# Designed miniproteins, single chains, continued (4): the designs that were tried, part 96

Each design is a single chain, and the fold is of that chain. pLDDT is the mean over its residues in the fold that is shown.

## One batch from the design tools (miniprotein)

Design m15341
Fold by ESMFold2-Fast:
Structure m15341 (fold): chain A 92 residues (1-92)
Amino acid sequence: SVEGKTIFEFLDELRKRLEELGDQELLELLDEIEEMIRNQEDPSRIAEKMLELARRLQELGLTEEARELAELTIRSFRDVLSPELRAELEAI
């Protein structure tokens, strides 16, 4: 499902899903990530927040969405991921 999809398209879809679920904490984390992207903050810090979001999704049983986010994060931030951060994303 991530083939041909950008991380931005995924985040837009995820926002709608989280709004339907009424999860304000995850919506706030998504808002923080979108603000970091808009402000062109350090891509490694954005990737760390993407991992945090993926872990929170996994904890809520949204395992498919967590995996898709992790895969898209690895693709989008490949050049800035530490080996440790990459391994944690691959473990989702």
Scores: mean pLDDT 84

Design m15342
Fold by ESMFold2-Fast:
Structure m15342 (fold): chain A 80 residues (1-80)
Amino acid sequence: ALTEAEKAEAKARTLADVEEGEKTTDDPRILEVLREIRKAAEAGDFETAERIRARGLVPLYYERGLVTEEDLARVRESLA
């Protein structure tokens, strides 16, 4: 299990990643998914945040050309 310090660091990192994503895209669909990741991370539910990222964010990044078709396939396999 993660220590309290590790959980705090994971939360800070996840929120920083979401903030960076919000600054790098104006796609409302991506922004909505980032908002849901933020909500899960703020609640301390990093497993849900990761699942939302994998299922919601990665496919949208693929539509934007930010990830490869191979990356998308890899994520889809991990969710099967």
Scores: mean pLDDT 74

Design m15343
Fold by ESMFold2-Fast:
Structure m15343 (fold): chain A 103 residues (1-103)
Amino acid sequence: GAILGGLLAALGGLLATLAGRLAVRAATTKEQLIKGIAGAIAGAGGFFLGLLGFLTGDAGLAAQGGLAAVTGGLLAALGAGTPLGAALGAAGIALGAAGLALA
């Protein structure tokens, strides 16, 4: 339901944001830096929308949070210069997708 979907989307968004920040710190190219920043921003959006969906019971907000977490995790993984960054991005994708499916 929307509550569980929103919580999973918020967690996915947090992991995507952390992956994006790690990608920014490990960036050796402008492309990696841009992807890391975009991943962190999208992940943050997923966190806030997922949290709002969880708090309000709104399935639409939970689903949007899940999509933002998936997008953020993917961008952060593509910008990842470390195995940890790639793993956190992948975890953000998995939790965001679960949040979307359960919303």
Scores: mean pLDDT 83

Design m15344
Fold by ESMFold2-Fast:
Structure m15344 (fold): chain A 84 residues (1-84)
Amino acid sequence: AEELFEEAKKAWEEGKLEEAKALYKELLEKFPKSKYAEEALFNLALIYWAEGKYDEAAEWLKKLLEKFPNASEEAKEFAKLLGI
């Protein structure tokens, strides 16, 4: 999980948004209960939002809030911005 998370973060920092999304999705598929899963869901929502794909960003953020009821304040604030 950690390796996929670090690879996804590096891809995002390098502007490889499609690769970053694929790596975060792979992390969530293989390690759905990892300590990295909450942040991977949040980062997916952020990348979709940055691309102007607001409906997709909202869906990823909804998944975060459903799986992690104690989600970070940042995730809750982002939900307000997306109208969820």
Scores: mean pLDDT 80

Design m15345
Fold by ESMFold2-Fast:
Structure m15345 (fold): chain A 61 residues (1-61)
Amino acid sequence: SAAEEAKIERMGAGIVAAIEAHGELGLRLAGRDLGVAPEEIRRYVETGEISPALREAILAS
């Protein structure tokens, strides 16, 4: 839905901002908060592509 896509974009922007501010710590904290592996967060930041696991985690948060 449009609301789900808006949530994903907002959360994604927050993840990028946290990594820009805190580097590896920001990436680890995002992974812990969402319950996903840091590698899923890194892939999203590097490629702009959201994995199904990361999408599900954001929508469940």
Scores: mean pLDDT 83

Design m15346
Fold by ESMFold2-Fast:
Structure m15346 (fold): chain A 62 residues (1-62)
Amino acid sequence: SELEEELKRFEEIAKKEIEKAKNTDWPVSPEAKERLIQGLEETLKAMYRGILRAIEESKRLS
């Protein structure tokens, strides 16, 4: 389905964004950078779950 294709695209974009964040020289402490990256990863996981729920709901529609 189109939603499943979008989910796959989201996974690839999310992976690239996390790698980009890890390789960015942010004007913060190393500890702050680690916490920010963890927050980004948790946010992306929440978005992934939301997309999965949307796919499930689309399959329930008659």
Scores: mean pLDDT 79

Design m15347
Fold by ESMFold2-Fast:
Structure m15347 (fold): chain A 76 residues (1-76)
Amino acid sequence: MAQAEQLVAQANELLRQGNKYDEEGNYDKAIELYDQAVDLYLQAAKILSEEDPFQADIIESFAYMVRSIRDQIISK
């Protein structure tokens, strides 16, 4: 649990930075940060998968949502 919470916190920070770069029009940097955030969210979900599968599913779904946002940027 504590390790997964730390990974989620770090992923949230990367997502915040990615959003800032996206707003500034720095799409390359935003994509890099979004990809890093997705990786950390998926790692957290994997750790939680046996202890709290409901929270794991929520985090994994959120990671796929962030990946979708990233894919929309590269389609521009």
Scores: mean pLDDT 82

Design m15348
Fold by ESMFold2-Fast:
Parts: structure tokens; sequence; C-alpha cells
Structure m15348 (fold): chain A 73 residues (1-73)
């Protein structure tokens, strides 16, 4: 079975205190990152597969994350 490790930290993102969860595979390779508000609301999530998206789509996803985080504050 796939072993998944989760690394959790609190970080200030766009001036908002969020819980950042990094997902690692069994070998310690980063495969995902998710951003959560203090209430557990998921504000953004990125996976390694997102690196295969066109630059424009990646930039749109980052812009959406920024707006969601700023609106959450």
Amino acid sequence: SLTVLTVEMTHSVYGVKLTVKGTLDADGNAIGTSYYGADGTELASFSIEDQDLPLEEREEKLAEMKERIKAYA
C-alpha cells in the first residue's frame, strides 16, 4: 500500500495565519501541499501533477488561492 506522511505547520500566508499540510510519499518526496484556515476550511491544495499544467493555469490557480485566503481573513 502507498504510505503517505503528513507534515503540518502554521504559516502566515498573505498576512493570514493558516495551517499548511505537506504530503510526502514513503520516500519523503513532496507530492502535495494544502492550506487550511483555523476552522479547518481548505483554502487551496496543490499536487505534484499541477506542475504539468500550462503556466497560465498554474498562475490562475495561485491567483485563486491568494483571493480565497485574503477573503477568508
Scores: mean pLDDT 73

Design m15349
Fold by ESMFold2-Fast:
Structure m15349 (fold): chain A 71 residues (1-71)
Amino acid sequence: MQQKQEAAEKIKEEARRRAEELGIPQEEIDDILAAIDLIAETSTLNTQQLEELMRAAAEGLIEAALQRRKE
């Protein structure tokens, strides 16, 4: 397996677990996971930089989903 794909799968699992625990609806969870996949597929970054970017993106998307749920 590619190192970048392994990092993406790990971060997706972490993001899914956190989002489920916070009660984020499945549609929003799917969007968060899709965004992580897109970053992994389109990024020209090395594995370390990619992992950092994917974690930051997951954090921001989880916060955005919680804010939408308030509406």
Scores: mean pLDDT 77

Design m15350
Fold by ESMFold2-Fast:
Structure m15350 (fold): chain A 87 residues (1-87)
Amino acid sequence: SEEDELIDGIFEQLKRIAEKVEARTDDKQLVLAHILAALKFFADFYNLSKEQIIKLLERVLEYVKEHYPDDTEGIEFIEKEIKRIKE
């Protein structure tokens, strides 16, 4: 769908940002901070719905669980943010 294409495109940009930050630092919390800041920027720029923001956060959550499974604080932060938006 057009929505899925938009979400896919934004997530690909978030991954590129993560890769650029990872090339400069081993600080996984700093990597996540940059991803979340960029997600907030894209959410505002594209005027994303709550449902679209949740989909992006769920994709970021899966990325963090796969690449940084020991980042318990980052995982918990994203899960809490998803719950906050769903309320």
Scores: mean pLDDT 86

Design m15351
Fold by ESMFold2-Fast:
Structure m15351 (fold): chain A 92 residues (1-92)
Amino acid sequence: KVEEVEEIFEKIINGEIVPVEKIEEVEKFLKEEIRQNMSGENVEVALELLERFFEKVKEASKKGDKEGLVKAVKELEEELRRAREEVAAARA
């Protein structure tokens, strides 16, 4: 099941249209990972961000909108990269 979720997530990240059922499986898995590996008020913020991202992914999949899917993935990747840079700067 973990390997299947990873394969589906990789397809989504690479801009491939995946059926909504499979997207929902990935979303559920990642929400559970956040709940298990994070604590405090930051969990709610992370879950909200994840839900917003997957809502866009599901909408794009329903419409067959590959461009919208790619845009959603790039926006998430840019947010994550900026967060990493901010953490690195704070440690300097």
Scores: mean pLDDT 74

Design m15352
Fold by ESMFold2-Fast:
Structure m15352 (fold): chain A 60 residues (1-60)
Amino acid sequence: TKEEEIEKVDKEYKKKVEEIRANEKNLSPLELVKRLMRLIGDYVSKLLYIETGNPLFKPA
């Protein structure tokens, strides 16, 4: 179901956030922010694609 797909995407997002945080000491503040923003963008696009099926929201 869409709810199950959303939950899976949410869990994947949280895991990727923790991976970035674990590498935080090796990244500049700007690079850290850029990686987090890309991850957030990917997460939102996946959620919109699951909800709408619209190719405009298809993940890159």
Scores: mean pLDDT 79

Design m15353
Fold by ESMFold2-Fast:
Structure m15353 (fold): chain A 101 residues (1-101)
Amino acid sequence: SLAAPTVTQSPASLTVPEGGTAVLTATVSGSGPVSMLRWVREAADGARELVAEIRNAPLGTYTLTLTGLTPADSGVYYLEAVGADGSVSRGAGTRLTVVPP
């Protein structure tokens, strides 16, 4: 069987002050073509936001850099890999906590 893409994310959690910068990393590995990668934020209320999308992405390491952070940026950030067959694989996520001053 064709192996689905595997997504590994780091760090597991990150706490940054308001106005700061967060760097989130994800590695996409495995076999088969990846038609799309997307960074998605899930807020505490369950709201889901598309942060970034990359089409026809090769396997490898991807970084999301967030600057000028506010408490509204808090949540769990996932990299989702969409296979050519429409299957979706995602990592365990990075929990970002933005602390007000």
Scores: mean pLDDT 83

Design m15354
Fold by ESMFold2-Fast:
Structure m15354 (fold): chain A 80 residues (1-80)
Amino acid sequence: SVEEEFLKKLQELVGKFQAHLQQFLETRDRRHLDEARKLIEELKKLFEENKDKLSAEVQEIAEQTIRDGEAALALLEKQL
């Protein structure tokens, strides 16, 4: 289903996002924050493109995931 494909892609993007945040913490290389930002923007685009095909529960998961990702980036960007 579209919802199952969306959740699989969301999980993939979140995994890549967390890997880049971990690499930033280890290296302090700003490029990992830039890549993490791109992944959140990709998730936002994916969500907007599929929003009308998702249940309310999955919409809330996506919105919360985006909020949490943006909050994490804002916190780490202050450490630069």
Scores: mean pLDDT 89

Design m15355
Fold by ESMFold2-Fast:
Structure m15355 (fold): chain A 70 residues (1-70)
Amino acid sequence: LTPAERAVLEALLAAGGAPLSLAEIARRAGVSPATVSRSLRALERRGAIRLARDRATGRVALTEADLDRA
């Protein structure tokens, strides 16, 4: 993982499945929202995570399967 990908993943794990906006992940990980978006796509492409996305709020969360493994 790149440092940005690791920071984004750690922010999501620390949230414990709570939905986070890209701005909230960016603040927690210490990166830009654009970097969060790119890092999330890279992590999903690698099969490292699966995300639940809420279309109404734009928030994202780790799935229960990823939390059970973490």
Scores: mean pLDDT 75

Design m15356
Fold by ESMFold2-Fast:
Structure m15356 (fold): chain A 62 residues (1-62)
Amino acid sequence: SATEAARKAAEGARKGAEAGPAAGRTSYHFTLQGLEENPEAEEEAKREALEAAEYAGRVGGV
């Protein structure tokens, strides 16, 4: 379902960011691309993925 997909995608993006800045950005990118066709899943995952991207940036990711 859209909700389940968004939840898993957002979780993956955040776990990636927690593992490291580069890993976080990569996970975030792949996650959002898969959800592009599902606007509800994209909205939820995008919010979490943006947090992951911001975290990666703050820990020295460029």
Scores: mean pLDDT 58

Design m15357
Fold by ESMFold2-Fast:
Order: sequence, then structure tokens, then C-alpha cells
Structure m15357 (fold): chain A 86 residues (1-86)
Amino acid sequence: SVEEAKRYLEEAIAAAKAGNIAEAVKYLGLAMYYAKLAVEREGEAAERELEAFVRSREAEIEALFEQARANPEEAEKALKEFREEL
């Protein structure tokens, strides 16, 4: 759902601010997964709501991506763990 996607994105941002890159990347993966499901089930309204939310958190999301790029081993490990849970 849209609310689950938003919740996981907020958790990813919080984890990144705490310096927990592996947890941030895992939650980002979950946010993207639930965002995809929300758009598939609810259509354009869900897409617009998620786009607005992402834009409101743009600076923090960019900082998260920069931290992941600076810590590629932690990011890769988190992505493997995320894929194993799917």
C-alpha cells in the first residue's frame, strides 16, 4: 500500500541518518517494492501521492543514495538480504 511504501521510506531515511547503511538500503528496497504494488493496485492516484512524498523528502533521499555509494559493500549485502526475503 501507499502507507507501507511511505513508512519504509521514512524508516530508510531514519536508518541512513543514524549511519546504518545496510538497514537503510533494506528499507529502501521494501519501500520500492510496496510502491510498485501500490501503483499496480491503485493506479495513477497512488503514483501521484508517492511522487509528492518523494519530492517532499528529496534532499534526505539524495543523502541516503550518496551514503550507499560511499559504502558499496554494505549496500550490496543489504540488497542480497532483501532479495532473499522476497
Scores: mean pLDDT 79

Design m15358
Fold by ESMFold2-Fast:
Structure m15358 (fold): chain A 85 residues (1-85)
Amino acid sequence: EYPKVIKLYLAYITADNEEKAREALKKAAEKAKELGVDGTVPLIYRSEEEKKEKEKELKEALELLKKELGEDVEIEITEERYELL
């Protein structure tokens, strides 16, 4: 009776152009592979409003996931920021 752990890598990405966003995505993918996570969540945003909307959606999705998986499951989130302005 040991908790099952789900590991998620959350990458916050801000970039002033598509090429920089692609570089950040590549770095996030490499980091996720190094961490051996179960899933990667890239949050790409250009404004604080877009960031807030995506964070709200993520929070709702994580609450739903936790409810569906039950009390024996732990969700571990590793957050990192990529700012290529």
Scores: mean pLDDT 77

Design m15359
Fold by ESMFold2-Fast:
Structure m15359 (fold): chain A 74 residues (1-74)
Amino acid sequence: SAEEEEGSAVVDRLLREDPELRARVEALLAALPPDASGEEIFDGLEEVFLEAVADPAERAAIRRWVEAMKREVA
């Protein structure tokens, strides 16, 4: 959907431009229990991405992307 596409574009850009953010995402995924739900994964990703982003429009896009991803894994 448009929500997923817009959020994915922001997320992809952040991961390309910020090596520290990429490392935090990798650390989060490695630290999750093997039975972690999609909801738990996306909640953790939302926190990590929002810590890296100050722009309100990008923060809103990330939140919408997380909501859309959670619906897909439900």
Scores: mean pLDDT 80

Design m15360
Fold by ESMFold2-Fast:
Structure m15360 (fold): chain A 62 residues (1-62)
Amino acid sequence: SEALAERVAKEARELTLKYGAEKANELLAKEYGEEIAKLSVDDADAVSAAAAEAMNEAVLTF
């Protein structure tokens, strides 16, 4: 889950910078939504928090 959280956070930041937050959320949900849904609540929360943090950091670039 930590490796997934790190990977999702990196992609969230990259996608937000390239395509904007709206498109980044769409792409992340499409690529990782099912994988995250299979995690425990704690692991899913960790991944979602990491992605949100990365997106918030990227939004400062807008």
Scores: mean pLDDT 75

Design m15361
Fold by ESMFold2-Fast:
Structure m15361 (fold): chain A 71 residues (1-71)
Amino acid sequence: SEAELQRIVDEAVERLEKLVKEGKLTNESILAIMDEVEKRALELGYSPSQAAALATAVALHAIGLEVEKRL
């Protein structure tokens, strides 16, 4: 459901925001969170392209937080 998808996104975003706040965001942690989001979306029945797009959106959010912190 869309509610389950939103929960996956919210949990991933919370993890990324915590890592940014603690100064611990790394490319490895971003890739690990992306992989988890993609796998969970696939388990909900989303297509591979939809799952990859969702994981990419989460990664872009993390990059946006790091850029904002430097401005």
Scores: mean pLDDT 81

Design m15362
Fold by ESMFold2-Fast:
Structure m15362 (fold): chain A 73 residues (1-73)
Amino acid sequence: SEEEKLVEELIAEGRAVADELRKAGLLDAADALLATIDAFKAVYDDPSLGAREKLAARETLEAAIAAGRALLQ
């Protein structure tokens, strides 16, 4: 579905930023971002959770990606 493609793209972006953080020696930041990606995936894969929980998880991951990018400046 279109939603599945958007979810996969956001996860791929997060992993790319985590890899850049690791290359920069920011290991704790990279690990924190990967943990946020795993939490996002867990929410998306849980059939008991609705749109509100998925939106919150997406916003959390988007904020974590933005914070990671800011550290790479």
Scores: mean pLDDT 87

Design m15363
Fold by ESMFold2-Fast:
Structure m15363 (fold): chain A 74 residues (1-74)
Amino acid sequence: KSEKEILLEAIASRDVAKLNELPESIKKKFLVSQEALLSIDPEEAKKLSFEELRKKAIEEDVKIGIELIEKAVS
């Protein structure tokens, strides 16, 4: 089972406990919030390479960060 397959199964499950059970090797490569990973559409995620999926997760984490800043200034 590849790291990509393990990660895709965790995302598709929509289960925070499954994300918490991810191997350290995957967690180390995906230094993003669990909310960012859960924000990724499982259908879109399966179309991406591991590196593209990592970039997508970072993009989602940045969006969450921007939303928090907007709430602070509103």
Scores: mean pLDDT 75

Design m15364
Fold by ESMFold2-Fast:
Structure m15364 (fold): chain A 72 residues (1-72)
Amino acid sequence: SITFSEEAIKLYAAKQQGRLASDPADATAARNLQLLKDGKIEDLDDAQKAALQKVEQALQESQKVMAEMEAK
C-alpha cells in the first residue's frame, strides 16, 4: 500500500465527519491529495481510487452548498 495516499484519504475523511475547522491538517491533506492526483494516483488500486473520489465529491458538494449560501 502507498502509506502517503492512505494518509491523505484518512485526513479528508476526518474532515467530512465535521472536523472542518481551519487547521494545519486540512492544508496537509489538500497537498497530499494533489500529489496523489498528479503523480501517485496510478499506483492506487480500485478501492483506494473509489475512496478518494468519494472524499473529493463530498468536499466539492460542501463547497458548492457554501457558495450557494454566500450568493444569498
Scores: mean pLDDT 57

Design m15365
Fold by ESMFold2-Fast:
Structure m15365 (fold): chain A 76 residues (1-76)
Amino acid sequence: MAEIEAAAMAAGKKAAEEALAAGASAKEAMEAGLEAAYALAGKALGAEEVFAAALAALKAGQEPSPELVARLEALA
């Protein structure tokens, strides 16, 4: 778990830095970083759709549904 979180954070940071180097705004870089981090975590845990839904809710400024939270907790 913690190792996957560390790897996801590292992947997100790298994606954000690459976006900034390519001339993206700070907001675009942050979104690229979050997308990369959640994609890696979802792939590593075999739950890409759950993490994609969580990312979509976060980007929309919404709280994840109780069902989504329960699925994420089951993966932790």
Scores: mean pLDDT 70

Design m15366
Fold by ESMFold2-Fast:
Structure m15366 (fold): chain A 91 residues (1-91)
Amino acid sequence: MTEEERRRFLEELSRRIHEALVEAAKQGLTDDEIAERMFQAELDFLAERLGLTPEQREKLKALSRDEQVELFERYLRGEITPEELKERLLA
């Protein structure tokens, strides 16, 4: 991932998270429920950007929160390729 691609990814990610926050707040959800909606928006955005299949998306959601965060951070740092991330979700 180039620095420009990373910047655009983070800008789109921030937009998706903000939209999830605004929508959850409009629904009168609790802070914990808003946080969960924001995190789900983050995972859904990653899945869309990587072109994950429904099966791979379900496996991503089945990972522990710590594992989800670690994979996301490794991807953003360029330590794991999209292909390697997809392979881990098939294992």
Scores: mean pLDDT 78

Design m15367
Fold by ESMFold2-Fast:
Structure m15367 (fold): chain A 88 residues (1-88)
Amino acid sequence: MEEKREEVRKIFDEIAPLFKKTLIEKLGASEENAEEAVELIRKILDFMAEKDPDLALETAKRVAEAIKEGNLDEAFKILKEGYKKALS
């Protein structure tokens, strides 16, 4: 349990600077709003890891890949689908 939760955190922490930069440059977000968005996604992934560590890990990997490609719409879609499954 703890190992997968730490892996989820590491995956997102590695991609968080690029996510923040993409929000500012592509969507015109303020630095404050971009930082709040980073923190919100951290909380969502942490919640998912509490409910379903395997789903959270898979979701974090897919979200990171979408962010790396600059595809925020896909990243949010993946996150939403994962979160809905965690609630079910």
Scores: mean pLDDT 84

Design m15368
Fold by ESMFold2-Fast:
Structure m15368 (fold): chain A 98 residues (1-98)
Amino acid sequence: SEKEEKDVEEMIKALEEEGFEVTPEIREYLKKFVEELKKEGLEVKLTGSLLWVLKAVVLGDEETLKKLLKVLESRKDQLDEEEKQIYIAAKTYLKLNK
């Protein structure tokens, strides 16, 4: 989807502006993340919380992402749209890098 490609490119630009190198593997992760959001009826909203999670993904900080996921899973029925977005971002990465 052209919109999905634009969402991926916007996330890449935000990460690059923060001084991070986006590898082909991270680009493929971002595509999967956008696909998972779409399945839940959500659109990418580039918030500070999402950017923080994406930085952890680029750094391969699985421990931070696992801690975040546990906190969000304890409140799964009470998550707002921003919290659902970061939940899906963390969960998608951890599933790909078992």
Scores: mean pLDDT 85

Design m15369
Fold by ESMFold2-Fast:
Structure m15369 (fold): chain A 77 residues (1-77)
Amino acid sequence: SEKEEFKKKLKEYIEKLKELKKKAIAQGNDELAAQLEHAIKLIEWTIENIDKLTKEQQEQILKDLEDFIKYAEKQLA
């Protein structure tokens, strides 16, 4: 279902954010590490509250998350 595919994508993003957080910590970028941890917690909340979100809100969350991941990757390059 669309909801299960969305959850799967969010779980994949959590794993990617965890890898980026580990890299941020290794580089001494404590600010980015904190932002990455906050993003992980927001995604965990999103998974638990998925039934309360409109399809438009789900699409916006994915877009914002993808943009943030690109930003974090650039900062850690």
Scores: mean pLDDT 87

Design m15370
Fold by ESMFold2-Fast:
Structure m15370 (fold): chain A 89 residues (1-89)
Amino acid sequence: SHYKQQALEYIEQAEKLLAEGKVDEAFNYIKQAGEYALHSMFFGDFKGSKDIFGRIIDIGRQMGPQYQDFVDQVQRMKDISEQYEKLQE
């Protein structure tokens, strides 16, 4: 979906910014990626959203302990998307 593609583009930009040490800017991009993943999930792409939430968690864990609450929130969204994906099988 468009939302999934947009989320992936934001994730790629966040990874680039994090590699440059621009943690606050990278965080803004993964927050936007999470919003696009949530929209994708709202339109029934639970597998795509789960995969995107997983990548956001991996990036967020690299940012440091001050982002742990955000990582925990995204983990809960990933768990929800996994539950709904299983119901579609």
Scores: mean pLDDT 85

Design m15371
Fold by ESMFold2-Fast:
Structure m15371 (fold): chain A 100 residues (1-100)
Amino acid sequence: SAEEEKKRVEDAYTMSSMRGQELFFEILSAFMKGEEAAFEMYKEWMDKLPDKKTQEKLEKIFLEAIGIYYAFQGQTDVEENRKLAEKELKKIKEKYEKEK
């Protein structure tokens, strides 16, 4: 509907105007609360974002936040941390696709 399209445009604008640091800490906070909270946040934003470029920006911020989360869990090896973050993001993306 026209109302749903308008909401998607407004959500994409909000995401684009959001400071990367603020969104980063919001995502990190969700991961600290648990996998389900992180997934709910991912789903909420991805459902509203019509633009692939903005979706890719969200995925990059998610990847960085997951990396910092694993560093807090004691994973200090940069390469292994990156692999764990990529694996966790892939798991979230696959769960999201299954719920479509």
Scores: mean pLDDT 73

Design m15372
Fold by ESMFold2-Fast:
Formats: sequence, C-alpha cells, structure tokens
Structure m15372 (fold): chain A 111 residues (1-111)
Amino acid sequence: AERRRLEAEAVHAAMTVAALLTIEGARRGVPEEEVVRRSEEAGRRLGEAARRGPEELRAVEAELRAELGYPPRLTAAEEEALFVRAFELGGELAARAINAAARAALEAFAE
C-alpha cells in the first residue's frame, strides 16, 4: 500500500512539473527537445526521491515547483487548470513532456 502510494504520488508530481515546464517553455520559446529532456530529468529526480520516502519526495517536488515560480501545493482545481493551460500552449508537446516525466519517475522508483 505505502510503496504503491509513493509511486503514484511520484508519477503525479512528475506530470504536474512537466505541465509547468511545458507552460514556461512555450512562453519563453524553449526548444521542444529541451522541454522533454527537463521533464524526464524532473521525473527521474522525483522517482529517486520517492524511494527515500514521502518527506524526500515532497521536498524535491517543492524545490522543482519553486524553481518554476509556483507554490509547493496547488488545489485540485488549480492543477486541472494548469494541465489545460499546458495543452493550450504546448499542444502535443504537453503530452510528450508529461508522458516522458511519468515514465522516468516510474523507472527511477523501480530502479
């Protein structure tokens, strides 16, 4: 139960950070390949942190979100609006970045 919860939380955090990276990247004209690369790196870091426990996962998520100018936690409505915004600005890039981050988090958590 705990391990599966940490895995799910790491994947969710990775997807959210990837959405933020997509929004920031689209606004600043960052190349799509770079947005995907940063999203994969964020997912890997979150998956690795989750293996060390829930406190480490929360700390890394908060750090990554703060680097992008966002608070460590968003409401469900704010997260939904964020994903919508990522797809509005990034289109298919949003899907690629989110999927890459989720996969990296799963792989890093499993080792």
Scores: mean pLDDT 84

Design m15373
Fold by ESMFold2-Fast:
Structure m15373 (fold): chain A 68 residues (1-68)
Amino acid sequence: SYGYYLEEAMKKLIKEGVDEKLVNAAVGAILAGNSDESIEIAAKTAGVSVEELKKTIKKLNEKIEELK
């Protein structure tokens, strides 16, 4: 299921040294529809930049595709 791949991708990024706060924000933004608005809200809530969060979302999506 998508939830399994999302959890595994999340764990792998954290293990690779991506900040857990960024990974959690990226998951939240994706689950909220991955819109510019959801990304801005997630970045503000996590206290990270929109640019860093967008890069993390891209990495997370790439990791999910690798696991399929």
Scores: mean pLDDT 82

Design m15374
Fold by ESMFold2-Fast:
Structure m15374 (fold): chain A 76 residues (1-76)
Amino acid sequence: MKTGILYKYLPTLDGNLLLMSSNPSDEPQEAVIPLPEGFEFAEVRAGNGEVEVVGDKLRLKLPPHDEVVVRLRRRA
């Protein structure tokens, strides 16, 4: 499998997380990323990527040389 998406979780002041992800390649890239314990998908904040919830994981599709920022919230 070709994996070309770089990602990082950043804590926010309100106790939520931002998932910062980028595709540095010349081709669309896809990755499946595990959700951190106790967090769920909230929204796409910025970028042109596709985000899907697949059980306890996120599937990301990013265009070439593009980024997506996803907000995750604490599970109720």
Scores: mean pLDDT 78

Design m15375
Fold by ESMFold2-Fast:
Structure m15375 (fold): chain A 84 residues (1-84)
Amino acid sequence: SIEEFIEELAKKFGEIVREEALELGLSEESAQMLADGFEELFKDLIKSKKPKSKEEVIAIAREIASLLPPEMQEKVLAVIESLE
């Protein structure tokens, strides 16, 4: 389902955020808080656009990816491409 796809994508993006935060020297606790916060905001933002297909979810996810730091953009785009 589209809802399952959004949740899976949000989880994968959150994992990338957590790893990058740890590489930047944040604690495990802070990195996890950022990942959790990102997952919730990501899901809410996508759902607010009321996507009707996985292609529409991917389009919104690409827009969100463009707002992330360059270090995360490559990893996030690779996740999106793996799900197409």
Scores: mean pLDDT 81

